# Designed miniproteins, single chains, part 94

Each design is a single chain, and the fold is of that chain. pLDDT is the mean over its residues in the fold that is shown.

## One batch from the design tools (miniprotein)

Design m3266
Fold by ESMFold2-Fast:
Structure m3266 (fold): chain A 71 residues (1-71)
Amino acid sequence: TEALQQQVLAALGAVLDAIRALVARVGEERAEALLTPVLTPLSEALEAETDLEKQLALLQEAAARAAALLA
């Protein structure tokens, strides 16, 4: 479970890094508009989810979607 917890923290870090990179590129207001469709479903899903493996999958998907906004 510790390895899985570390993976969850790493995935969360990736989401936060993508958010920071997007804010730096397009500004806070535009980044918020672009990220809301990614982060709102993530927040709702994480609030309902108690399984760490599923939380990891949700965070990894959100990180990939946020990173795609930088391309």
Scores: mean pLDDT 82

Design m3267
Fold by ESMFold2-Fast:
Structure m3267 (fold): chain A 100 residues (1-100)
Amino acid sequence: VLSKEEVLARFRELLDAVRDTLSEESYAALERTFTALLEAIDDAKSRLSVLGILELLLRDARLRSEQGVAETLHVDLTVPVVVDGKEVEVRLELDLEIRP
């Protein structure tokens, strides 16, 4: 099981891998949103679930970029997580502008 620090380190690695794939605005929004969410989550299982969703989203964005298509990936996801000892559903709404 990964520690909170290890999950955040993995998130930074994933984020760095898409620096040239996303617009600067989309990159900054993604960094802010997921850093805040991962910091707020109490349990390792919820952190790993969020990280897994991020890995899939960023893989899709990279594949689209490699195909030379400039498009916006509209992300609207509801993720069950534990925050402040409470099970909550967090809605993640992000527009990821993909560079060709």
Scores: mean pLDDT 79

Design m3268
Fold by ESMFold2-Fast:
Structure m3268 (fold): chain A 68 residues (1-68)
Amino acid sequence: MEEELEAEIDRGILEITIAVAVVSLRNQGKEELAEEFEKKAREIMEQTPDVEEAHRKILELADELEAK
């Protein structure tokens, strides 16, 4: 139960990270990139059970899309 609760909290942190990045991209006028980022970040969360690895991949994706 404790480990399951921690996993839910960690997943919540990933959700917040995605939301913040999406809002940031939209505020920069990069609406299409924000939608692409959200879709790909969701796929990373589904395919990557390790929260730290998922978080790293999501941040790398955000950096790549912001460079465009």
Scores: mean pLDDT 75

Design m3269
Fold by ESMFold2-Fast:
Structure m3269 (fold): chain A 80 residues (1-80)
Amino acid sequence: SKLDEVRKKIDELISKLPEELQNKVREAYDKAIELAKQGKFKEAREVLLKTLDEVYEKYPEYKDIINEIGELMREALELL
């Protein structure tokens, strides 16, 4: 499915981050997906954006990867 393809791309990009950031980003994504399944799409988006913005500001060396992850996560939420 298109959602499975997007999730695979997200996982591949996350794997390029340090392990500590991988866990943080995966946890935010999982939480956002659960919120979206409950129909809480605004809250799901806010959880993702807050976490990605925090990583982006504190770890600017991962800026390009974080931007790509954010775009794919937004697409994944729209597919739910």
Scores: mean pLDDT 81

Design m3270
Fold by ESMFold2-Fast:
Structure m3270 (fold): chain A 85 residues (1-85)
Amino acid sequence: MARRRRIEERVARAEAELRAALAEEGIAWEDVDRRGAVKAILARLIGEGATEEEVLEAARMLGEATEELKEAIRRAMAERERLAA
């Protein structure tokens, strides 16, 4: 099953990009709460054009697939589509 590995690679890249962006702002990775970090990683994936299914799978892999997060994901994807129009 290649889908899980592809999502893992995208999550790792998004996490690395987030860590780099936070470091430029002087924010230590240890100071970021886990839910905030997960939301930011998922936002990066959405910005990269990930599908809703891929983002939800990434949330499950990160252990944070709550109904609140699923709603936040759908809202962010709708915002992405609005801005892309």
Scores: mean pLDDT 73

Design m3271
Fold by ESMFold2-Fast:
Structure m3271 (fold): chain A 92 residues (1-92)
Amino acid sequence: DSDRAILLVYPLLKAARREAKERGDEELEKYYLTILIRSFPLDADLREEFAEYAAKEKDKSVLEQGIAEQRAIEAANPALVAAIPELRLHYP
């Protein structure tokens, strides 16, 4: 169901965020954007949209999103982290 969730939930959340923006509901727009980031932290397009929002709103959310994305990459790709052991020697 993960593939179906991506196909259905992603466009629905983006549509809901767009409607919130059209209504001028900044809190609701931010709410849907945070759900999108939490659900799809490795999505490069979503990260770019979030960065644009944060730059426009002067929010620190870009840094928080970057941290969440890094954690998701490490959790999803432990072999990638293990493949660069020399970096861990410098960053204990």
Scores: mean pLDDT 58

Design m3272
Fold by ESMFold2-Fast:
Structure m3272 (fold): chain A 89 residues (1-89)
Amino acid sequence: SELKELVRMLLRGEFPEELLEEAKEKVTEEDLKKAEEALTKLGLSKSEKAVLYTAYIMKKFKLSVDEFLKLVIEVETDEGIELIKRGVA
């Protein structure tokens, strides 16, 4: 899933410059505030890149803060399970 891969990149602190430039063109001030709220609730970094990237995902997929929180928790859980299966965790 494109959406799940974008969330995995967020969790790894990977923000492709191409997506950040696209975000700058498409996101509004309201989108940025919504993204900052989501990152605050998740305890994730609120760097300028993280906020822009999160706003891009939430806008593109029309996610509410609560929907984004549920998605991030799901992806984080899936990543943890995958690491255990690989014998890394």
Scores: mean pLDDT 81

Design m3273
Fold by ESMFold2-Fast:
Formats: sequence, structure tokens, C-alpha cells
Structure m3273 (fold): chain A 74 residues (1-74)
Amino acid sequence: MPSYEQLMLEFFRQATAAVAQAVADKASIDDLRARLQAIRDKVLSKIQDPAQKATFDKQAQALIDWEVARYRAR
């Protein structure tokens, strides 16, 4: 089973790659958000502990909102 730390690292790496791909694709804000939410949902489903799940979700949503705001401002 992946550790919580490994799942967080997986999320950050996949989110970073998705943002880079969205820039290359000239994706819409909605497409970027959908891609990031899909990554969040996939990683969240692998977390068993409810407290870790809640912490991850909060951190993931904050990162998604920040990346979307940054993408919108470009």
C-alpha cells in the first residue's frame, strides 16, 4: 500500500504534469480544473484513513484553486 507521503507526492507530480500539459494544449480554465479534480479524486480514493483523507482533500483543493488562479492570470 502506498504511504500517505507517497500519495501526496504522486498528486503533486501528476498535478504539475497536468498544468504543463494544459499550457501546451491551450486548455480552458474548466478543462484544467476538470483534469486537476480527476487527479485529486484518483489519489483521494487510495487514502484509507479518514483524517488523512480530509487533510489531503483540503490541501489538494487549495493547490487546485491556486493553479487555476495562476493559469487564469497568464
Scores: mean pLDDT 83

Design m3274
Fold by ESMFold2-Fast:
Structure m3274 (fold): chain A 79 residues (1-79)
Amino acid sequence: LLERVREALERARARVEALRAAHPDLVSPEEAEEGVIETAAIELAREGVPPREIARALTEVTGRRVSPATVSRWAREAE
């Protein structure tokens, strides 16, 4: 799972960086970092990874606290 999370974060970062390059005034650096984590969480949830496992792995990989409730909300809002 940790390797899959790292790969998802790398893909998410590329997508967020492309968005920032197109619209630099619309996304702050802090919003971009949150967007990377959110995008990776949504991708993993769509791949069938449970929100609790995504939250734990994202917290471990990024060093930032991510709750299962937040991951579940992001996944539901993205559907």
Scores: mean pLDDT 74

Design m3275
Fold by ESMFold2-Fast:
Structure m3275 (fold): chain A 80 residues (1-80)
Amino acid sequence: SAFERELRAAEVVVEEGRKLIEENPELKDMAERYEAAIARLEQVRDDPDAFRAELGRLLRIVEEMAKKTKKNIVGVLPVP
């Protein structure tokens, strides 16, 4: 199903964000905020609308982490 694919995509985002924190000590102050967002996402796995909202929150945190590390966020945001 489409939602099952969204769940798998979210798992990839979660793992990539955790790698980013592990590889960049400067992001340690964001680790708690990131894990809290993951916990919220897991709580709403059975509600597609709530899941999408919490995934959006997680993606914003990933964007902030990418900007803080000065990494290229190309591929995270849709190309115009």
Scores: mean pLDDT 75

Design m3276
Fold by ESMFold2-Fast:
Structure m3276 (fold): chain A 100 residues (1-100)
Amino acid sequence: SGADIEALLEATAEISALVAEMEASTDPAEQERLKARVVALIEEMGRRFDLPEALVERAKELVARLLEAKLAGDAQAARQYRAEFARTLDEMMREAVRRL
């Protein structure tokens, strides 16, 4: 439905924006709030579109790994997890569209 497509596009855009904010933040409390919001949106997307649990869990783990890499100052690991997260989010979108 049009409402499901709109919700999917909005959720994906918000997730991407919040991940970018999490990476840009230097406040630990803000980083944790942004991470929690990203995780909540990933879980809502998983429930709404009945996505495979393994795919949802992978996306959540990659967000956690990305934040850990950023806090450790590991630019190479952060770049790798960011790329893997972007690919996983694309997989979630494709799977959601397949289920519309």
Scores: mean pLDDT 88

Design m3277
Fold by ESMFold2-Fast:
Structure m3277 (fold): chain A 95 residues (1-95)
Amino acid sequence: MTVIGIAGDLTKEEAEKLAKELQDKYGLEARVIGDNEIVAKGDLTDEEAIELARQLVEKYGLGAAVVKDGKIIAAFGPDLSKTARAMKLAVEAAK
């Protein structure tokens, strides 16, 4: 199972809309953690998951990290803080 952690400067409404978009477009089980962080789980290839994480950084300026089989396979973000938060979310959700 692929796990994606997403963290950044989102409002609660923006986080809820993005979680729904991840469910509708990618078939992911996406949930908002707190007000502005998202965990998404599903069956994506490594290439699909990495491309999605890259798009989240480019379109929304979010940190995004991909965990598969207990390993971080990709992490991107506009800064180290958002990237580190996304990595922590993905690792904790993959347990």
Scores: mean pLDDT 84

Design m3278
Fold by ESMFold2-Fast:
Structure m3278 (fold): chain A 69 residues (1-69)
Amino acid sequence: SAAKLEEYRKMLAELQAAVERVLQNPDDVKLLQETISLLRQTAARLTDETLRQALLQTAQWLEQKIKSL
């Protein structure tokens, strides 16, 4: 439906903005933690298992990055 497509567009725009902020400030622990939370919240809203797992794996990778800082 058009409404679901608009919801997905907004979700993708929010993820893109978060990624751009991380790229500008890659060692900002607070920003990385906020991005991890956003990825997990977005994954919980998705019904597609492949996309959900991709977001969760990205969140786990960012958590490992924080531990190495």
Scores: mean pLDDT 80

Design m3279
Fold by ESMFold2-Fast:
Structure m3279 (fold): chain A 67 residues (1-67)
Amino acid sequence: PPVSREQVDALWAELEAHYGLTPEEAERLRTDPAARREFARALAERHNQGPETAELGARALEATDAA
């Protein structure tokens, strides 16, 4: 089933809190696939030691792509 906007928004709220993203940065990641690819690359390089952090980031990116 398709991911709802509310589910995507909830995941991005968690990412904003966890990574200290601004609302503008979060909105850019929701709307710009190139920004999402760069963010995913940065996650792989910088956050691979934290399974909770990596999982949250991956879930938010996948949910955004599915919505």
Scores: mean pLDDT 67

Design m3280
Fold by ESMFold2-Fast:
Structure m3280 (fold): chain A 84 residues (1-84)
Amino acid sequence: VEELVLKVSDQVNEAMTKAVKEHKGQEGLDAMGEAAVEVMAEALAKETGIPLKEARELVTEALEKGGIVGALDLVAKKIAEHVK
């Protein structure tokens, strides 16, 4: 689980960096947030089998409440509950 969280964290950082490089100013900030949600939601849906739309909702809520760390903690918890 910890290794999966580290991989997702690395993928989030890479996707956010790419979004900022390809977009300027406010567009880059918006793209960065969208990239983070998509990477985490896809990982959550793939590992747990929940629908992608539900995974996006869960990740978005966790991101709003606890930022990137809160969203990663949610992904880790849900994956741990499903693959243990």
Scores: mean pLDDT 74

Design m3281
Fold by ESMFold2-Fast:
Structure m3281 (fold): chain A 82 residues (1-82)
Amino acid sequence: STPRVMRVEVGDLDRQRVFLSDLETGKGFRLEPVVLPDGTVRLRIVSEGERRGTGQSPATLRLHGRGDEELDVGLDHRGPPP
């Protein structure tokens, strides 16, 4: 499978969860922030949020950081914590 790079808008930020909306497909995703050893912060997609029937999206959040023009996002299928 080919890695995916997409332009996205980050939704409302929760203390434990981050929501992301794909501007091209209109899909909603649940994300988890990951801090790398170099101090870089990246977002990973959790399987929760593959498809939602809700028409209302959370508030838009403007994200500042490296590579704002494009976001490299890998798709991960993770279940809820045990």
Scores: mean pLDDT 43

Design m3282
Fold by ESMFold2-Fast:
Structure m3282 (fold): chain A 92 residues (1-92)
Amino acid sequence: MKLGRLLLGLDKDNDGYLGLEDAGLFALRLDVEELHPELIVGEPSAHVTPETLASVRAFQAHFGLRTDGVITPEELRALLRSLGVPEEELPK
């Protein structure tokens, strides 16, 4: 559950909503994990908890994205572009 762990770790207030700073860190870490998994430390996870799903939905709602509990690659790329990440460094 890599996505869930990142979201829970970035929610500074544990209120289920991410600030722009936290969302930026989340998007960057997710991008690094996908493109350079060898640089990510920690145990891999394969399941989502209800708390993780709630955090993903809160993240999507905060950025006006789809609230189906999953961030699409297109939504992630759009977020990274808004944070100034070059096109060449975006995930496919």
Scores: mean pLDDT 45

Design m3283
Fold by ESMFold2-Fast:
Structure m3283 (fold): chain A 81 residues (1-81)
Amino acid sequence: SLAEKLENMEVPDVLIYLFKYVYENSEEEVIEFLEEMIKTVPNKEVKAVLKAILEKIKNGLIEQMRNLGANILGEEGIEAK
């Protein structure tokens, strides 16, 4: 489940997963996905990070995250799982 996947991730892993999701999906889908993660995640530290990211995305960070995700995943050649 999404909860189990996110609970087993450290903050950096969650951010890489989110950047990949941002790169592959629309802003509306990203917002919906973040809201679902926030509802589902039991880890308070991960939840706080996701809430902060959601607030920044609603304030125009989505384009920056998409560009950053493309640079990290494309330039480094790293597959995020």
Scores: mean pLDDT 66

Design m3284
Fold by ESMFold2-Fast:
Structure m3284 (fold): chain A 90 residues (1-90)
Amino acid sequence: SALARAEALVREAEEYAREAARLEYAGAPRERIEELRERAVEALLEAARLAAEAGEVDLSSLTEEELREGARRAAEALIRRFLAELEAEA
């Protein structure tokens, strides 16, 4: 179903965000971290579109630019959360 695919894409975005956080914690190059951040953004955008198709969310009031900005903020929040978790465990 579209909802099941959306949930799988959210999990995929979380995995990209976790890897981005691990790379940032390890002091990896910014370009590598940004590549993973953008992959998380694209996964979240596809998940949002599929969730809307399934009727779980109403995206009709958002422009494509607002939706993409929301996905970027969500991806950054995930990366920051996972980075904080890594720093707390160290």
Scores: mean pLDDT 86

Design m3285
Fold by ESMFold2-Fast:
Structure m3285 (fold): chain A 97 residues (1-97)
Amino acid sequence: VGKNVQKMIDDYLKKIEDHIKNKDIKGALKEIDRLAGFVVTYARLEGVPESVLEEIATIFVEGKKKVLKHLKNGDYDSALQTVNDTIDRIRRLLDQS
């Protein structure tokens, strides 16, 4: 469970970070949506409860809104930190399920 999903999350994180560093707001948001879809699909296939899937989806929605706010303000460091904080919260939920 752990190693393959962690590597795929890390691959998505790198793409999101590359878009943020290139000031590509639209690209960054699209990769966040792709990561969210991957994580929710993976967690559902692994039998994670619907209540936890809803919590994961909420964390991604809140994280994406915060990232967008920081990117619009030109605060790329805070956007990168928010992406990492969002994924760390998701990793903790997946480890508890």
Scores: mean pLDDT 84

Design m3286
Fold by ESMFold2-Fast:
Structure m3286 (fold): chain A 66 residues (1-66)
Amino acid sequence: MYLLVVARVEDIPGAKGSLGDWHVLSVVPEDAQGTSAVAYDISLIGAEASGAEPVVLRLEEAPEVP
């Protein structure tokens, strides 16, 4: 399983990657060591820039990002 951290483009200025109207901040395996910490750190970096709070989605399969 994977944790997909996403945020709207207007919420996290300067964020890289996109999934439609969402910027993908991080895609990590759920079972990876420090997965929650990594996702949190990445989301904090985005939120620190704009003050927005990203959304975290749990996926059972590896996501595909353009």
Scores: mean pLDDT 42

Design m3287
Fold by ESMFold2-Fast:
Structure m3287 (fold): chain A 92 residues (1-92)
Amino acid sequence: KILELIKEAKKAAKEGKYEEAKKLIEEAYLEITERVAEQLGLKLNEEDRKELKGKSLEERFKYLMEKKGVKPEELHEAFSKVLKELLEKEKE
């Protein structure tokens, strides 16, 4: 439901509901980060989620590289797999 969260966030922002849009984007980014971490064989704990709160998608991936020792190539491959799954669901 990541794409649904992004669509709802875009709609909320268009309606001037910026705080609601931020919350929806935060949920989408958290779910993307968790799915990418799963592809990498990583489990995010509560402290990881707290550190990632309010961060951009790029900052979240930097956290995985710097704090979890993920190589840029591995991160790119894992993210590409997550994006492929999301795009396949969008073509419903």
Scores: mean pLDDT 78

Design m3288
Fold by ESMFold2-Fast:
Structure m3288 (fold): chain A 82 residues (1-82)
Amino acid sequence: SHSLFEEIEKLLTRIVILSDDEEIRQLAAEIGRLLSENPDIPDEVLREVKRLLEEALELLQQGKTEEAKRLLSEAKRMLENA
């Protein structure tokens, strides 16, 4: 879904703006690359990735950087297996 892609891109942008952590920035870049390389990702997978990114953003707002990294890694893994 185009709307799901747009929502995910906005979340990735917010995550990168909120965090100067190199690993967070690298994970966000890798997620963005996987999305651009596979336009046929199922909407069910995109919804779960969006949920993980929303939760990661909330964790970053709380200063829970290591927990946010775990969720970003999970989102990346889901996209790699799509």
Scores: mean pLDDT 87

Design m3289
Fold by ESMFold2-Fast:
Structure m3289 (fold): chain A 80 residues (1-80)
Amino acid sequence: SEAEKEELLLRFVEEANRILEETGRYSPEYAERGRELVRETMERLAELWAAGASVEEIQRVIDEGLEELRKVLEEAKKEK
């Protein structure tokens, strides 16, 4: 449902913001990379939503985006 997609998007924004805040504490440069990943993920989500994508498709893109953000965070930790 549309409500399920909205809930997924809200949770994505919350999680992404937490990861970006943590990343920024280790490296402002990696935080910028993370913000670009969030922008790209949001753009993909907007396109999928407009195309009537399923909840499962939206969840997949969100999971992929969060996983990439977590990788950026781990790289930031290793560089410091």
Scores: mean pLDDT 86

Design m3290
Fold by ESMFold2-Fast:
Structure m3290 (fold): chain A 69 residues (1-69)
Amino acid sequence: DLEVEADALLIHAAVVYVESKNSGDYESGIKELKRIRERAEELAAQGSPTAREVLDWVKEILEELEKKK
């Protein structure tokens, strides 16, 4: 189920984002979020609405973390 995989990506992205902000290790977080973005793009292209929301949010947090690098 594409939606179940997209939900898992959302949780994973949230954990990575929080860990990056708490640790200050933005480089590791950015690398992992880029991987999550790539998978979310694949699922969104297959028609997952949840993956589209994940993709939009991950793009936003990547911009935030890249500025702090």
Scores: mean pLDDT 83

Design m3291
Fold by ESMFold2-Fast:
Structure m3291 (fold): chain A 74 residues (1-74)
Amino acid sequence: MSPAAQALLDTAEGLIAWAEANREKLSPEELALLERLRELVAQFRADPDDEAVRRALGATAAEFLRAVSANLAA
């Protein structure tokens, strides 16, 4: 796995771990993004060379971070 791909996986797994510890603070939209992150992490682990999955994982992780940041700032 490339260093960039590993960093993305580590970031996504860290976000999932934080979200699981803080489920009660998450909106329904954020919970849906959490489930999507889990699906994409599983797909990425099954085929790390799938460029579409890697792009989707990066995009979904960024969207989750934005949603959580906006909710916590409100």
Scores: mean pLDDT 80

Design m3292
Fold by ESMFold2-Fast:
Structure m3292 (fold): chain A 82 residues (1-82)
Amino acid sequence: LELELVRAALEWEARRIIEEEPSAAEAVRKAVDAGLAALESQSVEAAIQAVRDTGRALGLSERIVEALAAAFRLGAELARSA
């Protein structure tokens, strides 16, 4: 359930970002995929770190990186409060 809620929050945020900056689409998708892989095998903190590391390596702005990190935290919080 946590992974499903986090994925939904991330897909919404990623879509919003890509609509504003289509050139960032590939980098955003890769950062999201790296974060979700870390969430499945480790923790929300590992997912946030994976997003930041991958996003920065691919040249995403700090604004986009932090928006994706916030989506991971929000999805996890929603899962805990369910």
Scores: mean pLDDT 81

Design m3293
Fold by ESMFold2-Fast:
Structure m3293 (fold): chain A 95 residues (1-95)
Amino acid sequence: SAKAEAEKKFKELLEEMEKAQDAELLSYSADFKGIVKGKVLVKSSVTQVTPDGKVGSASTEFTEEGDLIVGPFSFTARTKDGTTVTTSLEVTPLP
């Protein structure tokens, strides 16, 4: 099914991200609507909590093109220095 394919692709991307950033995935949540070919709008929100309790946040909006997973996703990872990073993504097809 399209949802199962999207979920598999997302898990593969998370595994690549862990390896690239030397980070430990703690949790994720996803409501995959499918995979689209073409342009998507990505709304991204990132929150960081350092080991000493400092909180930083940022949001960005950008367009990507390709074979892309659609839906809301969130994941939390711990970096090597002990910082916890939560990323929330909303991916929507563009006309």
Scores: mean pLDDT 76

Design m3294
Fold by ESMFold2-Fast:
Structure m3294 (fold): chain A 81 residues (1-81)
Amino acid sequence: SAEELLKEMKEEIEKKAKEIEENASKMSRDQFDAALLELMQLASKKIRELKEKLPEEVAEKILEEVDKHIRELINRALKAF
């Protein structure tokens, strides 16, 4: 269901972002850039899945919230590096 997809997406993205944040100070620049790319690719995949399964108006509102959340997680990881 859409609710299950949202929950799984949030948990997977938050877990990946937290791993990056916790290990940022121990990463080389190349490792950090690769980890951020993986996070962005995961987010893009999940956003695409949501957009395909939800009505346009509902998807737009949820995607704005998800985008803000992802940006916050990326900024936190960057600050930890």
Scores: mean pLDDT 76

Design m3295
Fold by ESMFold2-Fast:
Structure m3295 (fold): chain A 62 residues (1-62)
Amino acid sequence: GSKEEAEEAAMKGAARAVIRDGPGSYEEALAEAKRQLEAAGIPLDEVALEAARKNARGASGG
């Protein structure tokens, strides 16, 4: 896939991990997301990271 597809997949995976593991594992899930982005050669994006946080927050709040 394209670079955008890879970024979306990585962020979606990170958001799912945060949701499943709960707030106590948020830092670990975020670190894993950064590692996956780095491994894919994708620069860290504050907007993408914030989107993952927003998705996790919405799911945990509902």
Scores: mean pLDDT 60

Design m3296
Fold by ESMFold2-Fast:
Parts: C-alpha cells; structure tokens; sequence
Structure m3296 (fold): chain A 81 residues (1-81)
C-alpha cells in the first residue's frame, strides 16, 4: 500500500540520516543527515495525517525534531508504528 511504502521510505531516510550524524563530523554530512531526518520524520508522521491541518502539524513536528540534537541522535523509527 502507499501508506506502507511511505513508512518504509521514512524509516530508510531516518536510518541514513542518523548514520551520517553518527559517522561524520563534516558540516556537509551533518546538514545532509539533518535533512534526511527531517524528510523521514515528515513522511512518517504524514502517513497518519487525514487533513491539511494534520499535514502542517507533521511538518512542524519534523522541523522541531531536527532542531533537538537529543532527538536526532535517537532511533525515531518507533514514531511511525
């Protein structure tokens, strides 16, 4: 299903982003890692959104996650299940 595909893509993006943040200290890799986590979090949270308002909430939540270094270093995959 589309919903399942989006969840799998979200988890993949989160794993890639977290790996970049854990394995590289370069500014470019850190920014790429944060971008992947932002995209993954938005996709995962948006899977359960049924309205435009809920989609906007998902976007804001994803942005808040990447601004918190404690959260970006965690395994965020459980957020989607």
Amino acid sequence: SERERLREEARRLLREGRKLLETSSSPEAQEKGKELIRRGAFLGLSVHAETEEELEEARKSAELLVENPELTSRNLEPLFD
Scores: mean pLDDT 76

Design m3297
Fold by ESMFold2-Fast:
Structure m3297 (fold): chain A 112 residues (1-112)
Amino acid sequence: MVKAEVRLRAEVRIEFDPEKGQYVARAELRLEGRGTVDGKELRLIYRTSTPGRYRYDPERAEAEFELRIDSVEILDEDGNVVATFDVDLQVRVRARGPGSHARAEAEAVFEV
């Protein structure tokens, strides 16, 4: 039995930075994944055809982060690909206004 579990979490914040004396945008991305083959936990690789997009517009106080994952690969201990799952995991987060924050989450489970 081959199984992959993938979680994609994105957060964007617009915060006042007292050291800079201005509002700044911060983006955090967390990719959590677990691949198992016959009950053994193995390494996951995430692939995207497009780079992640991050944009901060200080005049509008808007920050946006977007990421898409197109496939997930499970690797054995030697780094060989043992399974590939085609996925469509996308997160898009927009924070608007001083002191705002936004979060988005996507998750998927694949079994063969």
Scores: mean pLDDT 77

Design m3298
Fold by ESMFold2-Fast:
Structure m3298 (fold): chain A 66 residues (1-66)
Amino acid sequence: SMMQELQEKIEQAQKQVEDLKKQGEALIAQGRATGDQSLIERGRELLAIAKRGQDIIDAAKKKLAE
């Protein structure tokens, strides 16, 4: 039960990380198309958050696979 709950939370976090990555990529694309540096920087911030989130998820998955 506890391991299943942790797996469900990891899957939920994975979906959130993927959503942030898509949002960041979309903001960068929009900023490049419009010349809006603020959108590019916001998109880069989201991608950095998504990467850190993915690293945490990967570490958690490794611990659960013991």
Scores: mean pLDDT 87

Design m3299
Fold by ESMFold2-Fast:
Structure m3299 (fold): chain A 100 residues (1-100)
Amino acid sequence: SVLDKLIEWAKSLFSDPEVQEKVIEMIKALFDGDYEKAEKIFDELVKEYPQYKGTIATLLATAAVVKGDLERAREIAEKYGFDVETLLAIARGMAEEILK
């Protein structure tokens, strides 16, 4: 499934099993439409691992684009202080690769 491809890509970005587990939970929450849970997991991850903020935001935005929710991807960029057009461009490129 597309979700499985996104999960495998997420695993490849992080070597830490705890980060992998939480990132997978975050992606699954987003795909289930549980945006509050996805944001809570994001906030917890960024607090514990601030060095991964950009990578995790890109992953979350890519998951939103893959789901077809471009407005959610924009909201993620705005809420967490990223340049909206840059994050969207990266997320769209990654989503196209995942969907192949």
Scores: mean pLDDT 83

